# Designs tried in a protein design run: designed miniproteins, single chains. Part 31

Each design is a single chain, and the fold is of that chain. pLDDT is the mean over its residues in the fold that is shown.

## One batch from the design tools (miniprotein)

Design m1059
Fold by ESMFold2-Fast:
Parts: structure tokens; C-alpha cells; sequence
Structure m1059 (fold): chain A 73 residues (1-73)
């Protein structure tokens, strides 16, 4: 059971890290192309907000799974 929880966390964390790196790469490229830092941040903010909402939803799901696992004993 604990091993399955670890695998589930890894399956969530790996895509999250890739998305975060993609946002950073896009921001870096925009800055190299002469886009103003404030404008680059404004354009990437919706992606960052969606990522944050996803992380919060995943934390809630993990908490619910832990509660169910305790109930099953």
C-alpha cells in the first residue's frame, strides 16, 4: 500500500516538474527575444495558476486516499 502511494506521488511529481521546466524555458526564451520581463510573467501567469490549482487538487486527493486507507486498516 505504501509503495503504491509512492508510485502515485512519483507519477504526479514527474509531469509537474516537466511543466514547471517548460514554463521556465518559455519565459527564458521570451526574455532572449526581447520581451519585457513583466510582460513575460503576465503571459506565463495563467499556466502557473493552473499548475498551482492542479497541485492543490492533488494534495486534496492524497489526503482523501490516506483517510480511506486508515478506514480499511
Amino acid sequence: VEELVKLAKQAIEEPTAKIQKEIEDITSQMLKDGVDPAEAEKKTKPLQDLLQKGLEANEKLMKQMEELLKELA
Scores: mean pLDDT 71

Design m1060
Fold by ESMFold2-Fast:
Structure m1060 (fold): chain A 82 residues (1-82)
Amino acid sequence: MLSEEELIEIFSTGLARMVKEKDFSHDPELDKAIHQIRFDIWNGNLEEQKVIDAVVAAAKKLGLSEQQIRILETTVRSLASK
C-alpha cells in the first residue's frame, strides 16, 4: 500500500516536470503512476480521498493555482472511477 508521503512524492515529481516544461497537459510517468493507483483504489488497497489529498498537497507545494488544483482533483476522481 502506498503511503501518503509516497503519493505526495509521485505527484510532486510529475507536476514539477510539467511546471519545468510549461506543459500541464501530459506527463507519461505521472499518467502511468495514476493508472496503477486507480487499480489499487478499485481493489480497496488505497482510499480515493487519500490520493486526492496527496495530489492537492503536491500541487500546493509547487505553488499551483486554485484552478489548476481543481482540474487535477477532477482528473484523479475521473481516473479512480470504474
Scores: mean pLDDT 71

Design m1061
Fold by ESMFold2-Fast:
Structure m1061 (fold): chain A 70 residues (1-70)
Amino acid sequence: SMEEEERRKRLLERQIELLREQIANDSTLPEDAKKEALGYLEKAEEALREGNIEEAQRYIQKAIDVIEAG
């Protein structure tokens, strides 16, 4: 449903916001890792704007993978 799709988009937008805050406040994460993770979150926001929820989820996962590896 459109209501479910809109709710899913809002949840992903909130997840991106929380990940940005985590990256900004993490003094232990290397600068290169921060830049890479933020780049993926920017791509995720672009995908959400285009309505591509699956692509947005992929980019969010890539950002998480960078944070977890750093």
Scores: mean pLDDT 86

Design m1062
Fold by ESMFold2-Fast:
Structure m1062 (fold): chain A 84 residues (1-84)
Amino acid sequence: VLDIEDIEKAIERVKSSDVPNKELLLLQLRRVLLLEKPELTEEDIKEIREILEKIKEYLKDPEGSEKATELLIETKKKAEEEKK
């Protein structure tokens, strides 16, 4: 499991590299970073959904990624509500 700081470092490394599909990889890393936050704001959820729309444009096979991300968002929200 990657900590938020490790994900942020990965994002910076990708930004500094000439890897193929750099923009797609940055979108995926940003999504993972947001999902690892202990508390998701409505703005974070909106950003995750916007990132998914961009990923859909690149991959043209979005259904699995979208459903998995929505499930993670809902699971995190429920876990935080249960702990309060």
Scores: mean pLDDT 69

Design m1063
Fold by ESMFold2-Fast:
Structure m1063 (fold): chain A 72 residues (1-72)
Amino acid sequence: KPLEFPENTLLTREELYKLAKILGISEEKVSEVIKKYGYDGYFLKATLKELAEHLGVSFEQVKEALQKIAEE
């Protein structure tokens, strides 16, 4: 079943690393995101929209990558 990912969705550490692998994002860029936003326990303190802007990818690319993660 297709999943909905609204703009204000928060990612876990595991989901962020899986997303980075699918989108071909460097470990350095992932570290910049973590350092800028931080974590509240298990969740990154950044929305999907903020992540897309910081990573230099479109929100659509992020949603497509998360759909692939959810289907596996």
Scores: mean pLDDT 75

Design m1064
Fold by ESMFold2-Fast:
Structure m1064 (fold): chain A 63 residues (1-63)
Amino acid sequence: MWTPEQFYEAKRRYEEGDRSVEKDLAGYLKELGLPLPKDLSADAIFYAQRTSSVNPELKKKAL
């Protein structure tokens, strides 16, 4: 399972223009059971993660 540190490191690298982390971020979203945004922009990824964090299914799995 992805750690918050791994996600934030990938986010930082994506913001620096490292496109190799797009596959890692897509894998992270798939592991959470979230649909991939058509645009893997940081905003789309953060929106998907924020939606996931309030999802009761994911909270039941985390606890």
Scores: mean pLDDT 60

Design m1065
Fold by ESMFold2-Fast:
Structure m1065 (fold): chain A 113 residues (1-113)
Amino acid sequence: MELVDKIIELLKKMKELLDKIRQSTDPAEIEALVTELLNLAGEIEDLVDELKQKYPEKRELADRLRQAIAEFRTALARMLQHWAETGQLDPVAFEEARRALDEALKIAEELKK
């Protein structure tokens, strides 16, 4: 699979896991899903760095994708902190995380062209 195709598949998986967090009422399950999302974000960051080395002409788009993943990480950290403090999902942080993944997916599709 191309680097970009792999990034797209990982982003789609992250969106599915984020939706599972919204449906979960188990703190242990939410923590496990957050851990998996952070691991997938790291894998995408590594693939983006490889893409920048192989295709330096795509560096600006790759940097924007990396920024979208950074925004996702920030939103996810806020969700986990809010859950630990209140036992409730932060709907604002959830929407920020979802928006960041949608933006990342659009950038990844642009990278494929």
Scores: mean pLDDT 85

Design m1066
Fold by ESMFold2-Fast:
Structure m1066 (fold): chain A 55 residues (1-55)
Amino acid sequence: SARAFLQQQKARLDARIAELEEKAKSSDEKVASGYNTLIKLLQEQRAQLEAEIRA
């Protein structure tokens, strides 16, 4: 179903965000800044998927 597909996509985004958050925690400030930019973009994509799942 479309809902199951969106839930799978969200799970993949959640996993990637978690991985990047761990990398940011163990990186210097400059490198962590780059990871935080990517995390923000993926969080925006996650929010869109969550809205579609709830629809």
Scores: mean pLDDT 84

Design m1067
Fold by ESMFold2-Fast:
Structure m1067 (fold): chain A 60 residues (1-60)
Amino acid sequence: MMSDIQRYTDDAIRFLRDAADRGVITPEEAEERINVIRQAGSNSNSVDEIREMVRQWDLS
């Protein structure tokens, strides 16, 4: 069973790749952010930590 953290991490990675495809961020920035999200997902005990990290990047 996938944890909530793993599920959110996967969703965040998809969101970052989509943002790069739309030209909101560069593909290089998306890969850097994905690496950070993957590390946070491995070490974090809370979805909120990953969510705050994504929020700080202002990918609107």
Scores: mean pLDDT 72

Design m1068
Fold by ESMFold2-Fast:
Structure m1068 (fold): chain A 98 residues (1-98)
Amino acid sequence: SLADVAADTAETLADTLERLAKVSSPEASKLLLEAARYLRTAARYARQGNLQEAIEYLQKAIDHLRELLKFPEVAGSARVSIGDVLSALDLLRQALQS
């Protein structure tokens, strides 16, 4: 179902953020792990058929990652990876709202 695809996508993106956290500063790592937690919560709501709550938690993850990009230490490949995750999350949010 669309909900299952959305949940799987959110969990895959959470895995990406958790891997990035392992090579990030302590401050950036904390924010990346919080964003990943929001994505796993969104996946849980999507699997339950609660798409409105899933969208809300995807938005929380998006907002959190946008704040993270204001940190100057988030540079190079890490900044690119976060940007890619943000693009994927925006697309996923739009699909769920359609």
Scores: mean pLDDT 85

Design m1069
Fold by ESMFold2-Fast:
Structure m1069 (fold): chain A 90 residues (1-90)
Amino acid sequence: GVEEARAKLEEADALAREAGEALRQGNYEEAIKKLEEAKRIVEEVKKNLVEAVGELLKSEGIDADAEEALDRAIEMLEALREKVRKAKEA
């Protein structure tokens, strides 16, 4: 449910933080890998919330806000991944 989604988002945040540390060390490949895994977790959370608890979220009036926030997180992680890829190849 929502509590499990929160735990997964905390895991994704930890992976993003680890990606930042890898970037500071010049480990671009490790940073890309961690950003990709963080993105996968956020995408899974979105799918689980929309598919498994979608009716509950809609009845609470939070479905649009929660889904939009997750979409923004996915877009940000993808943008960061592409910037890291370009930095690695430069």
Scores: mean pLDDT 73

Design m1070
Fold by ESMFold2-Fast:
Structure m1070 (fold): chain A 84 residues (1-84)
Amino acid sequence: SMEERLAAVRARLEPLAAAAVERMATASEAEREELLREFDRELRRLAEEAGLSPEEIARLVAEEMHRLVARLAAVLGEEAAQPQ
């Protein structure tokens, strides 16, 4: 089912997301933006290859990108979140 395919994609994405967060936590702002864009592209590619519908791909991208940014913000919360 599409739900099972979605779960399989998420299982593959989890270690990639964890690695991306750790890498971004020690990266510069420019490097962080590049890593986020690369993760987005990889996520979309994996979802398309898994045969997810366009709606499921859009939902997965929004959900996983938000989760990734939230995880990064939590890790960096003491420093990166300070506005001027």
Scores: mean pLDDT 78

Design m1071
Fold by ESMFold2-Fast:
Structure m1071 (fold): chain A 68 residues (1-68)
Amino acid sequence: SMMKRLEERAEAIAYTANQLRKIGELLQLELEGTLTEEKEKAIEEEVEADFEEAKERAKEQLLKALAE
């Protein structure tokens, strides 16, 4: 039960961090006047890939922390 809650929180943190990065990158491009649909899609794809990797890494870090 506790492990499941910690994994869910780790995933939520990873998701939130990646969404904030996406918003920041999109805002920067919009302010520069260089935002295009292609760049927006590329950022969305990178953020999605990074989220999956960050989710796996967060779970690994959680397991290491609990082993100490």
Scores: mean pLDDT 77

Design m1072
Fold by ESMFold2-Fast:
Structure m1072 (fold): chain A 77 residues (1-77)
Amino acid sequence: DIRERIIEGVRELADKVAEDPSASEETKEAAEIIKKYLDKMSDEELAEAARALEDVLAGRPGAEEELIEVAKKLEEK
């Protein structure tokens, strides 16, 4: 149940990024990719995705590029 709650939390963060009008189209696409692979992600990948999504929502410099890299890694495996 803990893993399912973590997945739900990451999905909610990804939904917020995908619905954010200030996010770039590439960033929104990265959030959708993360949502697609949630059930196949390791605990470490979920933690990395959660951090990257939170950083984007906080408007941290370089956060969009980091989220895009997280999504690329997921598509490769």
Scores: mean pLDDT 82

Design m1073
Fold by ESMFold2-Fast:
Structure m1073 (fold): chain A 112 residues (1-112)
Amino acid sequence: RRRELLERAAELFEEGGRLAEELYKAKLDGDTKKAAELQKEYDKVDDEAYELIREALGVAGAQRVISAGVAAAIVAAYEASEAGKSPLESHAIGRVAHERAAVERLREAIAR
């Protein structure tokens, strides 16, 4: 049961990463309607993933996953900015790094 919750949360974070990439492209293209739709899908997927990890790992376990994601996002966004990428692109790179770090932490928890 715990493993099933963590596997589902990992799938949702992987989908969140894909949505973040599509959202960046929509914003870059100036497609405000598509960007708004993708943002709502991203928020839903991310919220569902965090509810599942809170159930599986408890509040402290969920906070460890969140903290790893936030740290990865800050580092990736900073490195992208230093490499001369735009603020919008650097933010998008950070979002994708957040989701990937969350998936990695969940896969480690599943392997226990």
Scores: mean pLDDT 83

Design m1074
Fold by ESMFold2-Fast:
Structure m1074 (fold): chain A 79 residues (1-79)
Amino acid sequence: SLEEALQHAEKAIEALEKGDVKTAKQHARLALVEASAAGDEAAVQHLRRAIDALEKGDVKAAKQHLEEALAALREALDA
């Protein structure tokens, strides 16, 4: 669901703020599964970029893409 995708994306950002990259990856992947199931292609694209950045150790890029995913998920929920 969009709400579950949103919750996981928020938890991924919180984990990155604490320096927990492993937990951030887990929540970003769960957010991707939920966003994909809900059909939010914009959020899916941003979440895929976030996961790729996390795999490369680019925490700054990962946070930016997670925030973009969060914005897309919030917009979809407000519609």
Scores: mean pLDDT 87

Design m1075
Fold by ESMFold2-Fast:
Structure m1075 (fold): chain A 63 residues (1-63)
Amino acid sequence: MTLKVTGSNQVGAPVTFEDGSKGTVVAQVDADTAIVKNEKDGSLYLAKGLTADGSTGTATKIK
């Protein structure tokens, strides 16, 4: 499952998924990539295209 996600890539920052669900950044991987946890389904997503200042990227569910 892949969703658009909006937010910062900073650890602990809130993010919003395309479906309106909320999440939190668990780990920053690189300058535009983070691991985020969706609070509604409890799943981890690999988010690409998230900057430190906040942007919209693409989150892919990690199985």
Scores: mean pLDDT 82

Design m1076
Fold by ESMFold2-Fast:
Structure m1076 (fold): chain A 68 residues (1-68)
Amino acid sequence: PIPSRAESLAQGIAILEHYLATSTHMPAEVRAQIAALVAAARRALEAGDLDTAQRHLSEAWRLIQAAR
């Protein structure tokens, strides 16, 4: 079966949560910003606001790409 949009967003959030848990070399300021965005994305997903969850995930990935 093809994952739903909500399932795809949940998977994306889980990947970022794992990345934050396993990454030891990220600057503290960037880590805090990404953690806040991931937490906001999860809250939005739990509220059923898929557009807001996707926006927060996109911003978190942008910060990760900029930090590499």
Scores: mean pLDDT 81

Design m1077
Fold by ESMFold2-Fast:
Structure m1077 (fold): chain A 68 residues (1-68)
Amino acid sequence: KKQRMIKSGQSNLDLSKSAVEVSKDLGVKYSENSYLNNKKMADYYPEAKDFLLKTAEENKKLGEELKK
């Protein structure tokens, strides 16, 4: 589970241009649920927490560049 969650984050980062566009659309509809889900995952897998935060930061930056 931990490895799969980290792998998902890396994949999103690698394909961040397309993934950010999709995540923006989903974020509009599921932002609250996404936040709660990520919080639960971070509680269960503290070692993945740092990676999830870094991935989120990079995705946010790329999303802002795409929005420009």
Scores: mean pLDDT 50

Design m1078
Fold by ESMFold2-Fast:
Structure m1078 (fold): chain A 85 residues (1-85)
Amino acid sequence: LQQQILELVAQAAKAFEAGDYKKFVELLYQVGMLYLDAGDLAGATQIANDLRAIGDYLRNVLGDTEAADLAYQYADQLLAQVAAA
């Protein structure tokens, strides 16, 4: 589990460096889902909060509204799943 999270975070960092912000957001959502599957609701909530902050950055600083909307969507989905757990 920890190894899978570290691998996804490393892939997310590479996607961000490449300017692939949609893939970056998608990989972070996968990290949140791994926390949720492990029963780590605090970890999943932290990823959702990070995705919201990332969405704000993507929209307001980089102007990537598509990637920002995806980040907000994944954050909302993750928080809804945490609330249902």
Scores: mean pLDDT 86

Design m1079
Fold by ESMFold2-Fast:
Structure m1079 (fold): chain A 90 residues (1-90)
Amino acid sequence: SEEYIKLAEEYLRKAREYIKKGDEESATAELILALGYAAKVAEAGDVESAERLVKEARELAKQLKDEELRKRVLAAVKKAEEIVKKAKKE
């Protein structure tokens, strides 16, 4: 789980850099990877870290100016949020 947290954080960092540079296609790819690792963090039982990572990805997704790319990332956020919700139920 610690390794998955580190990977998710690295992909979120890369996404922030791509957003700053205006490369929203690359930012979208990095956000989807980060959300995949956040889901793995939740599945490993670290719900608190997973919630933080998903929230950060959602906030970055809202910074995307391209409507279609933003919608794509927000769909991935919703999927990750459902996985976190299931992990909370034990």
Scores: mean pLDDT 89

Design m1080
Fold by ESMFold2-Fast:
Structure m1080 (fold): chain A 100 residues (1-100)
Amino acid sequence: SSMKEKLLEEAKRNLEEARRYAEEARRYADQGDIEKAKEKLLEAVKKLGEASKNLKALGDTELADFAENGAKRAYALGGEDVRKGIEELLKTIEELEKKL
């Protein structure tokens, strides 16, 4: 149980860091700094990917797949329109927060 508790805490921390980076990305996008917005979106995608790995280690493959697929969609959308990528990422994070 203590190892499962640590993995859940790591998943929650990585999800919180993903949200923070996504909010930073939105702030930069609102300032017109698209390069910094893309940089912060990539950091948020990486943190959501780490949360997915933690969830997979916990045996929650459904939430892990949801997080991984959400990160991939946000990255793909962000390459074309950084604001769309940020919005998709934040939507994925919100749904995961409801389940954790």
Scores: mean pLDDT 90

Design m1081
Fold by ESMFold2-Fast:
Structure m1081 (fold): chain A 108 residues (1-108)
Amino acid sequence: TDPEANLHVYVVDDDPEVREKTTKLLLELAEKHGIKVKSVIEAESLEEGKEALLTDERRESKDLVLLVADEVSDEEQLELHRLGFDRVLSSKASEERFDETMEKLKKA
């Protein structure tokens, strides 16, 4: 059986318009790369995002987890990776950077 990984997307921003815009972009790029998005989880803060990941009973060990947040320090990125986020992106990143990340997630 080929391992099919599903993508779980965590969008963190205190502005609901930024979360909606980011979510739409991520869903379009996931479809472009043939990635199945199993869940989209919106949070107002990194703490809410971390809590949502730790309580997400739908996530399987083979599934991929992407976090998008406004600004994440190198130290915070390392902590988030240890918690189970496979990739962390800035919501201010270019569309090309999001596209590259989706392609890399498909190969993981």
Scores: mean pLDDT 76

Design m1082
Fold by ESMFold2-Fast:
Structure m1082 (fold): chain A 77 residues (1-77)
Amino acid sequence: PPPSTTTRAKFVATLGQDLVNAIEILARADINNLAWTPQVRNAADFIRAEIRRHNYDPDFVKAMYLAYYYIVQSLKD
C-alpha cells in the first residue's frame, strides 16, 4: 500500500528532509526512466555521501532503502 503522510514524516524524522528529498528525486527518475541529469546525479552523489558518512551502518542503509521503496510505491499508485 502507498505510504501515509505520517509514514513519510517518520522517514524525514529519521533520515532528515534533504536525504528524503534526494531519495524522491532518484525514485522519480527510476520510475520515468529518466536520463542521468545533473539533478539526478547530484541526488545519487548525496545519497552515496550519506551512506559513507554513516560508515555503511546496516541500520541506516536499511532505513534509507525502506524510504526509497515506500516512495517508489507511492509514486506508482
Scores: mean pLDDT 78

Design m1083
Fold by ESMFold2-Fast:
Structure m1083 (fold): chain A 96 residues (1-96)
Amino acid sequence: STKEKVLKLLKEIEKIFEEMAPKLSEDLRKAIEETLKHLKELAENFDGSEEDIFRILLELAVLGGEFTVAALQVPEIEKYAEKIHELIKEMSKLLS
């Protein structure tokens, strides 16, 4: 199902984030953790509605922006951010 695929991709993002988290500022780490928490809640309650799709896509855009900012602040995580952006793109494609 789409829900199962989205949850699998979110777990992959969480794993990558765990590897880079110690290199991030506390504020940036907390912001990303909050966005990931909201995304997991939305994905777990996913009913396939247009409203749920829109909400998940908005949170994915926020997450993508947060990792863009993270890579600008901490250049050594650029490869991690690139991989996360690819996973976000894959999730967006599944929901479109």
Scores: mean pLDDT 86

Design m1084
Fold by ESMFold2-Fast:
Structure m1084 (fold): chain A 74 residues (1-74)
Amino acid sequence: PSDEREEPVTHMTPDGPVETMSTSDGQKIWLEAVARRTNLPVIPDPNAPVPQPMSQEEADRVRELMDEVIARNA
């Protein structure tokens, strides 16, 4: 009954479109979100990759921008 076609499904979110591969991947993401919510009410914890170091002032500016985005999504 399941189609073997693996095609990205775009889901619109406030932060922009998010692509999920296949129905199984989407279901795993959903179950993981439910499991995390069952443990505790979590706020978004982004793990941003930082391959290069940046100055203190640049980090401060990025933090202020992130705080604004979080406030908008809260």
Scores: mean pLDDT 54

Design m1085
Fold by ESMFold2-Fast:
Structure m1085 (fold): chain A 79 residues (1-79)
Amino acid sequence: MELEKKVRELIQRNLAMARGLLEVGKDDPEVVKLAEEALQLAREAEEYLKIDPEKGMELAKRAEETVEQAIKLLEAKKP
């Protein structure tokens, strides 16, 4: 229960952050691509959480990494 709750919270954070990246980075095709990928990974993590929680966690972590990559790319474009 606690583990599933933490993974679900991570998925929700990843979805919110990816949506924010789509709004802020909408003029940057690389940022948009990473944000879209993060959204897909987070949704897949939610699907697998019910069937295979271990795989759900792996996908949620990949979504988090993808969000971090998008943020880093966006930050690198600021002076």
Scores: mean pLDDT 81

Design m1086
Fold by ESMFold2-Fast:
Structure m1086 (fold): chain A 70 residues (1-70)
Amino acid sequence: SDGISVSISYINDAMTVPGISPSTYDMMVTSMNNISNNNVSDGVTYVNTAINNTTVTTTIIYMNHSMNHL
């Protein structure tokens, strides 16, 4: 439970970084919804999709921290 809360916190941090596209933002929202509903595998898939859809280094760092807590 603590890992899920920390993971969601990092995705929220990633979403606040300037320069992310609306499509990357939507992927992060979908990831958060899957993780919150205990669909961790699908959530990780969407985090990886968001990482591959962005070049914003700070966002990638936050999303990797999110995955490390799952």
Scores: mean pLDDT 82

Design m1087
Fold by ESMFold2-Fast:
Structure m1087 (fold): chain A 76 residues (1-76)
Amino acid sequence: MEPSEEAKKLAEEIAKKVGITDEKQIELLANGLQMFEDLGLDRSDLALLLAFLRTTMEGAFPEEQLEKIAEELVKA
């Protein structure tokens, strides 16, 4: 499933801020953001967002990087 243009752009913006350069990691992040929106979850809830990212992306991203991603998503 292709993520929305909004999810893709947000993933690219966050990747730049967090220092992610791997195209596959950026694609995975965009898909995760699309799934988060599809579930109707509020991105302003940092704790919920971090819990979601840890559950869906734990094997693809270091924990420290997931925390930085969540912080940037709340700011966006």
Scores: mean pLDDT 76

Design m1088
Fold by ESMFold2-Fast:
Structure m1088 (fold): chain A 95 residues (1-95)
Amino acid sequence: SAAREKAEEIAKEGEEAVKKQDYEGVRESIKKAIELLNEGNLEAAAYALSGIRKALDEYGTTFEQEVLRGLVGIALGVVEIVSGKPVEELVKAAE
């Protein structure tokens, strides 16, 4: 779906921003993922946010990246509350 393609693009852009320590790029990727959530694309939002969190967990080395990881965690929590489903189930459904 178009939402799935956008989620994959957002996750890739977020990973590149994390690797470059581009904090504004990470924030923009999180913002785009939240826009998917606001559009009701819960599975796509979960996929994008999970991709960004995975990148922050694997490549994040700065305090600013740790703060951004916390923000992603909050956003994923909102997706779980709105969907009534765990993030892992939503990500699998988006694949």
Scores: mean pLDDT 87

Design m1089
Fold by ESMFold2-Fast:
Structure m1089 (fold): chain A 92 residues (1-92)
Amino acid sequence: SMLEEEIARLRELEETARRLKEAVAAGDEAAVREELRRGAALLGESPSDEELAEAARAMIADPELALAGLDQQIAALRKKREELEKKLEEEK
């Protein structure tokens, strides 16, 4: 089912965002870069190592802003997943 595949993808994005939040809070630039790479891959994107390094440095430089943004992203992903899960139940 296309809905089941999209729900699974959204769950993986939520988990990646949570790990990214943990990496930002820890100040671990290498972990931030790796989780950004995983998130991009789930979205069908292939950013360069330089783009990932710049993004990771920006997030570590302003962790409060980065963490607030990640909280908003996690909430949006959760809402989208719940909407799709409801739609899937309506198709049963």
Scores: mean pLDDT 85

Design m1090
Fold by ESMFold2-Fast:
Structure m1090 (fold): chain A 85 residues (1-85)
Amino acid sequence: SLEDLIKKLAEALAAGDTEAAKKAMDEAIDAWENMSDSDPLKQELDKEVEELLKREGLPDTPLNRRIALQEVLNERAQKIIAEKA
């Protein structure tokens, strides 16, 4: 699940495993792109992505959505790390 991939990303980042972190990030983005628009987590992430694009003044394109999602997922992973520390 996307939640499991975000946890895997957090674990890889906490371990300093850059290869595992990149793989988990890529898998999470791909999972998000294939999620139903009716999924509550997809809706929450889409909203965070759209808010980030507006804040940064970036056009709403597929590429910019992927870049924005990387930032959103990193922030979520860091919150998981902080909660376990």
Scores: mean pLDDT 84

Design m1091
Fold by ESMFold2-Fast:
Formats: sequence, C-alpha cells, structure tokens
Structure m1091 (fold): chain A 95 residues (1-95)
Amino acid sequence: SLEERIKRIVEGLKKLEKESKEAFEEMVRWISWLLGVSPAEVVEMWNTDPEGFARRLLEALAAAEAAAEASAAFLEELEAQARALEEEIAKRRAE
C-alpha cells in the first residue's frame, strides 16, 4: 500500500515534469506551501531522491489531514462558544 502510493506519486510527478512544465511548477508551488520550504528546495529533493521525497510528501499529507480534523473540531467549539456568548448577552439585556 505505502510502496504503491510512493510509486504513483513518483510516476505522476515524472509525467507532469515531462508533459507539462506549467502543471509541474504548480505542483511544486503547492508542495512548497505544504512542506514549508522553497520551490527550489522541493525541486532539489525531487531530483536527489524521488522515492524518499514521495515518502516525505505522504507523511506531510497525513499530518495535514490530522491538522484539518483538529482545525474542524476547534472551529465547532469556537462557534458553540460564540452562540453561548450571544445568548448570555441577550439574557443580560433582558434583565
């Protein structure tokens, strides 16, 4: 499963690099944002060790998915607290 995902990422990026410079550069910019490194560093990692790079990308995606779930839970709690505050303000104005 993991090795198949690594292979799919490597093959996909190689195809974009060969067939569409624009699409490859867009993916590099997106990965740069995800990893918090420069686009030049993304390209260097890709050229040095494509499989190791794909593994790091999968690890970053898994971390981002976990962070997205945590962010959703935080937003739900924030909205609940905002509603409770609005209700409290309404009660105080009714006194």
Scores: mean pLDDT 80

Design m1092
Fold by ESMFold2-Fast:
Structure m1092 (fold): chain A 63 residues (1-63)
Amino acid sequence: MEAEWVARARSLGFHVFTDMGSDEARRAAARTVAEQGLTRVAATGVHSREEADALDAALDEAE
């Protein structure tokens, strides 16, 4: 299920990665960012409350 903030991030022009639970997925996402020159990226699978809060703050600022 797509979280509400994922849809919001995409509407703000972010490229969203929704499966970040593995090192392979994170490396694939980093490669995509580098190859396509993406400047606005959001991801799920954050490991801490601080990372989640920072992402929410960045999305609020981008609105």
Scores: mean pLDDT 59

Design m1093
Fold by ESMFold2-Fast:
Structure m1093 (fold): chain A 87 residues (1-87)
Amino acid sequence: SDYDQARRLLGSLRALLAHAERELRTLSKEEAVAVYQSLAAYVAAQRAQIRALAGRMDPASRAEVEAELAEVDARLARIRELTAGRP
């Protein structure tokens, strides 16, 4: 189903974000910026696909998926801040 596909994509995004959050702490600032840029582009593409799937769902399932996308956006913003704040 569209819901199951969106949940799978969200799960993959969450795993990728968790890996990036851990890895960024060990990278140089230049490496961290490059990783962030690649991650942001990938997340944007996946977010577009997940939203397309959400558009085909019932309102309750759509609201759940949109709430999880908001969490993905918040985590990506936090990663951006961590990258910018590195000494």
Scores: mean pLDDT 85

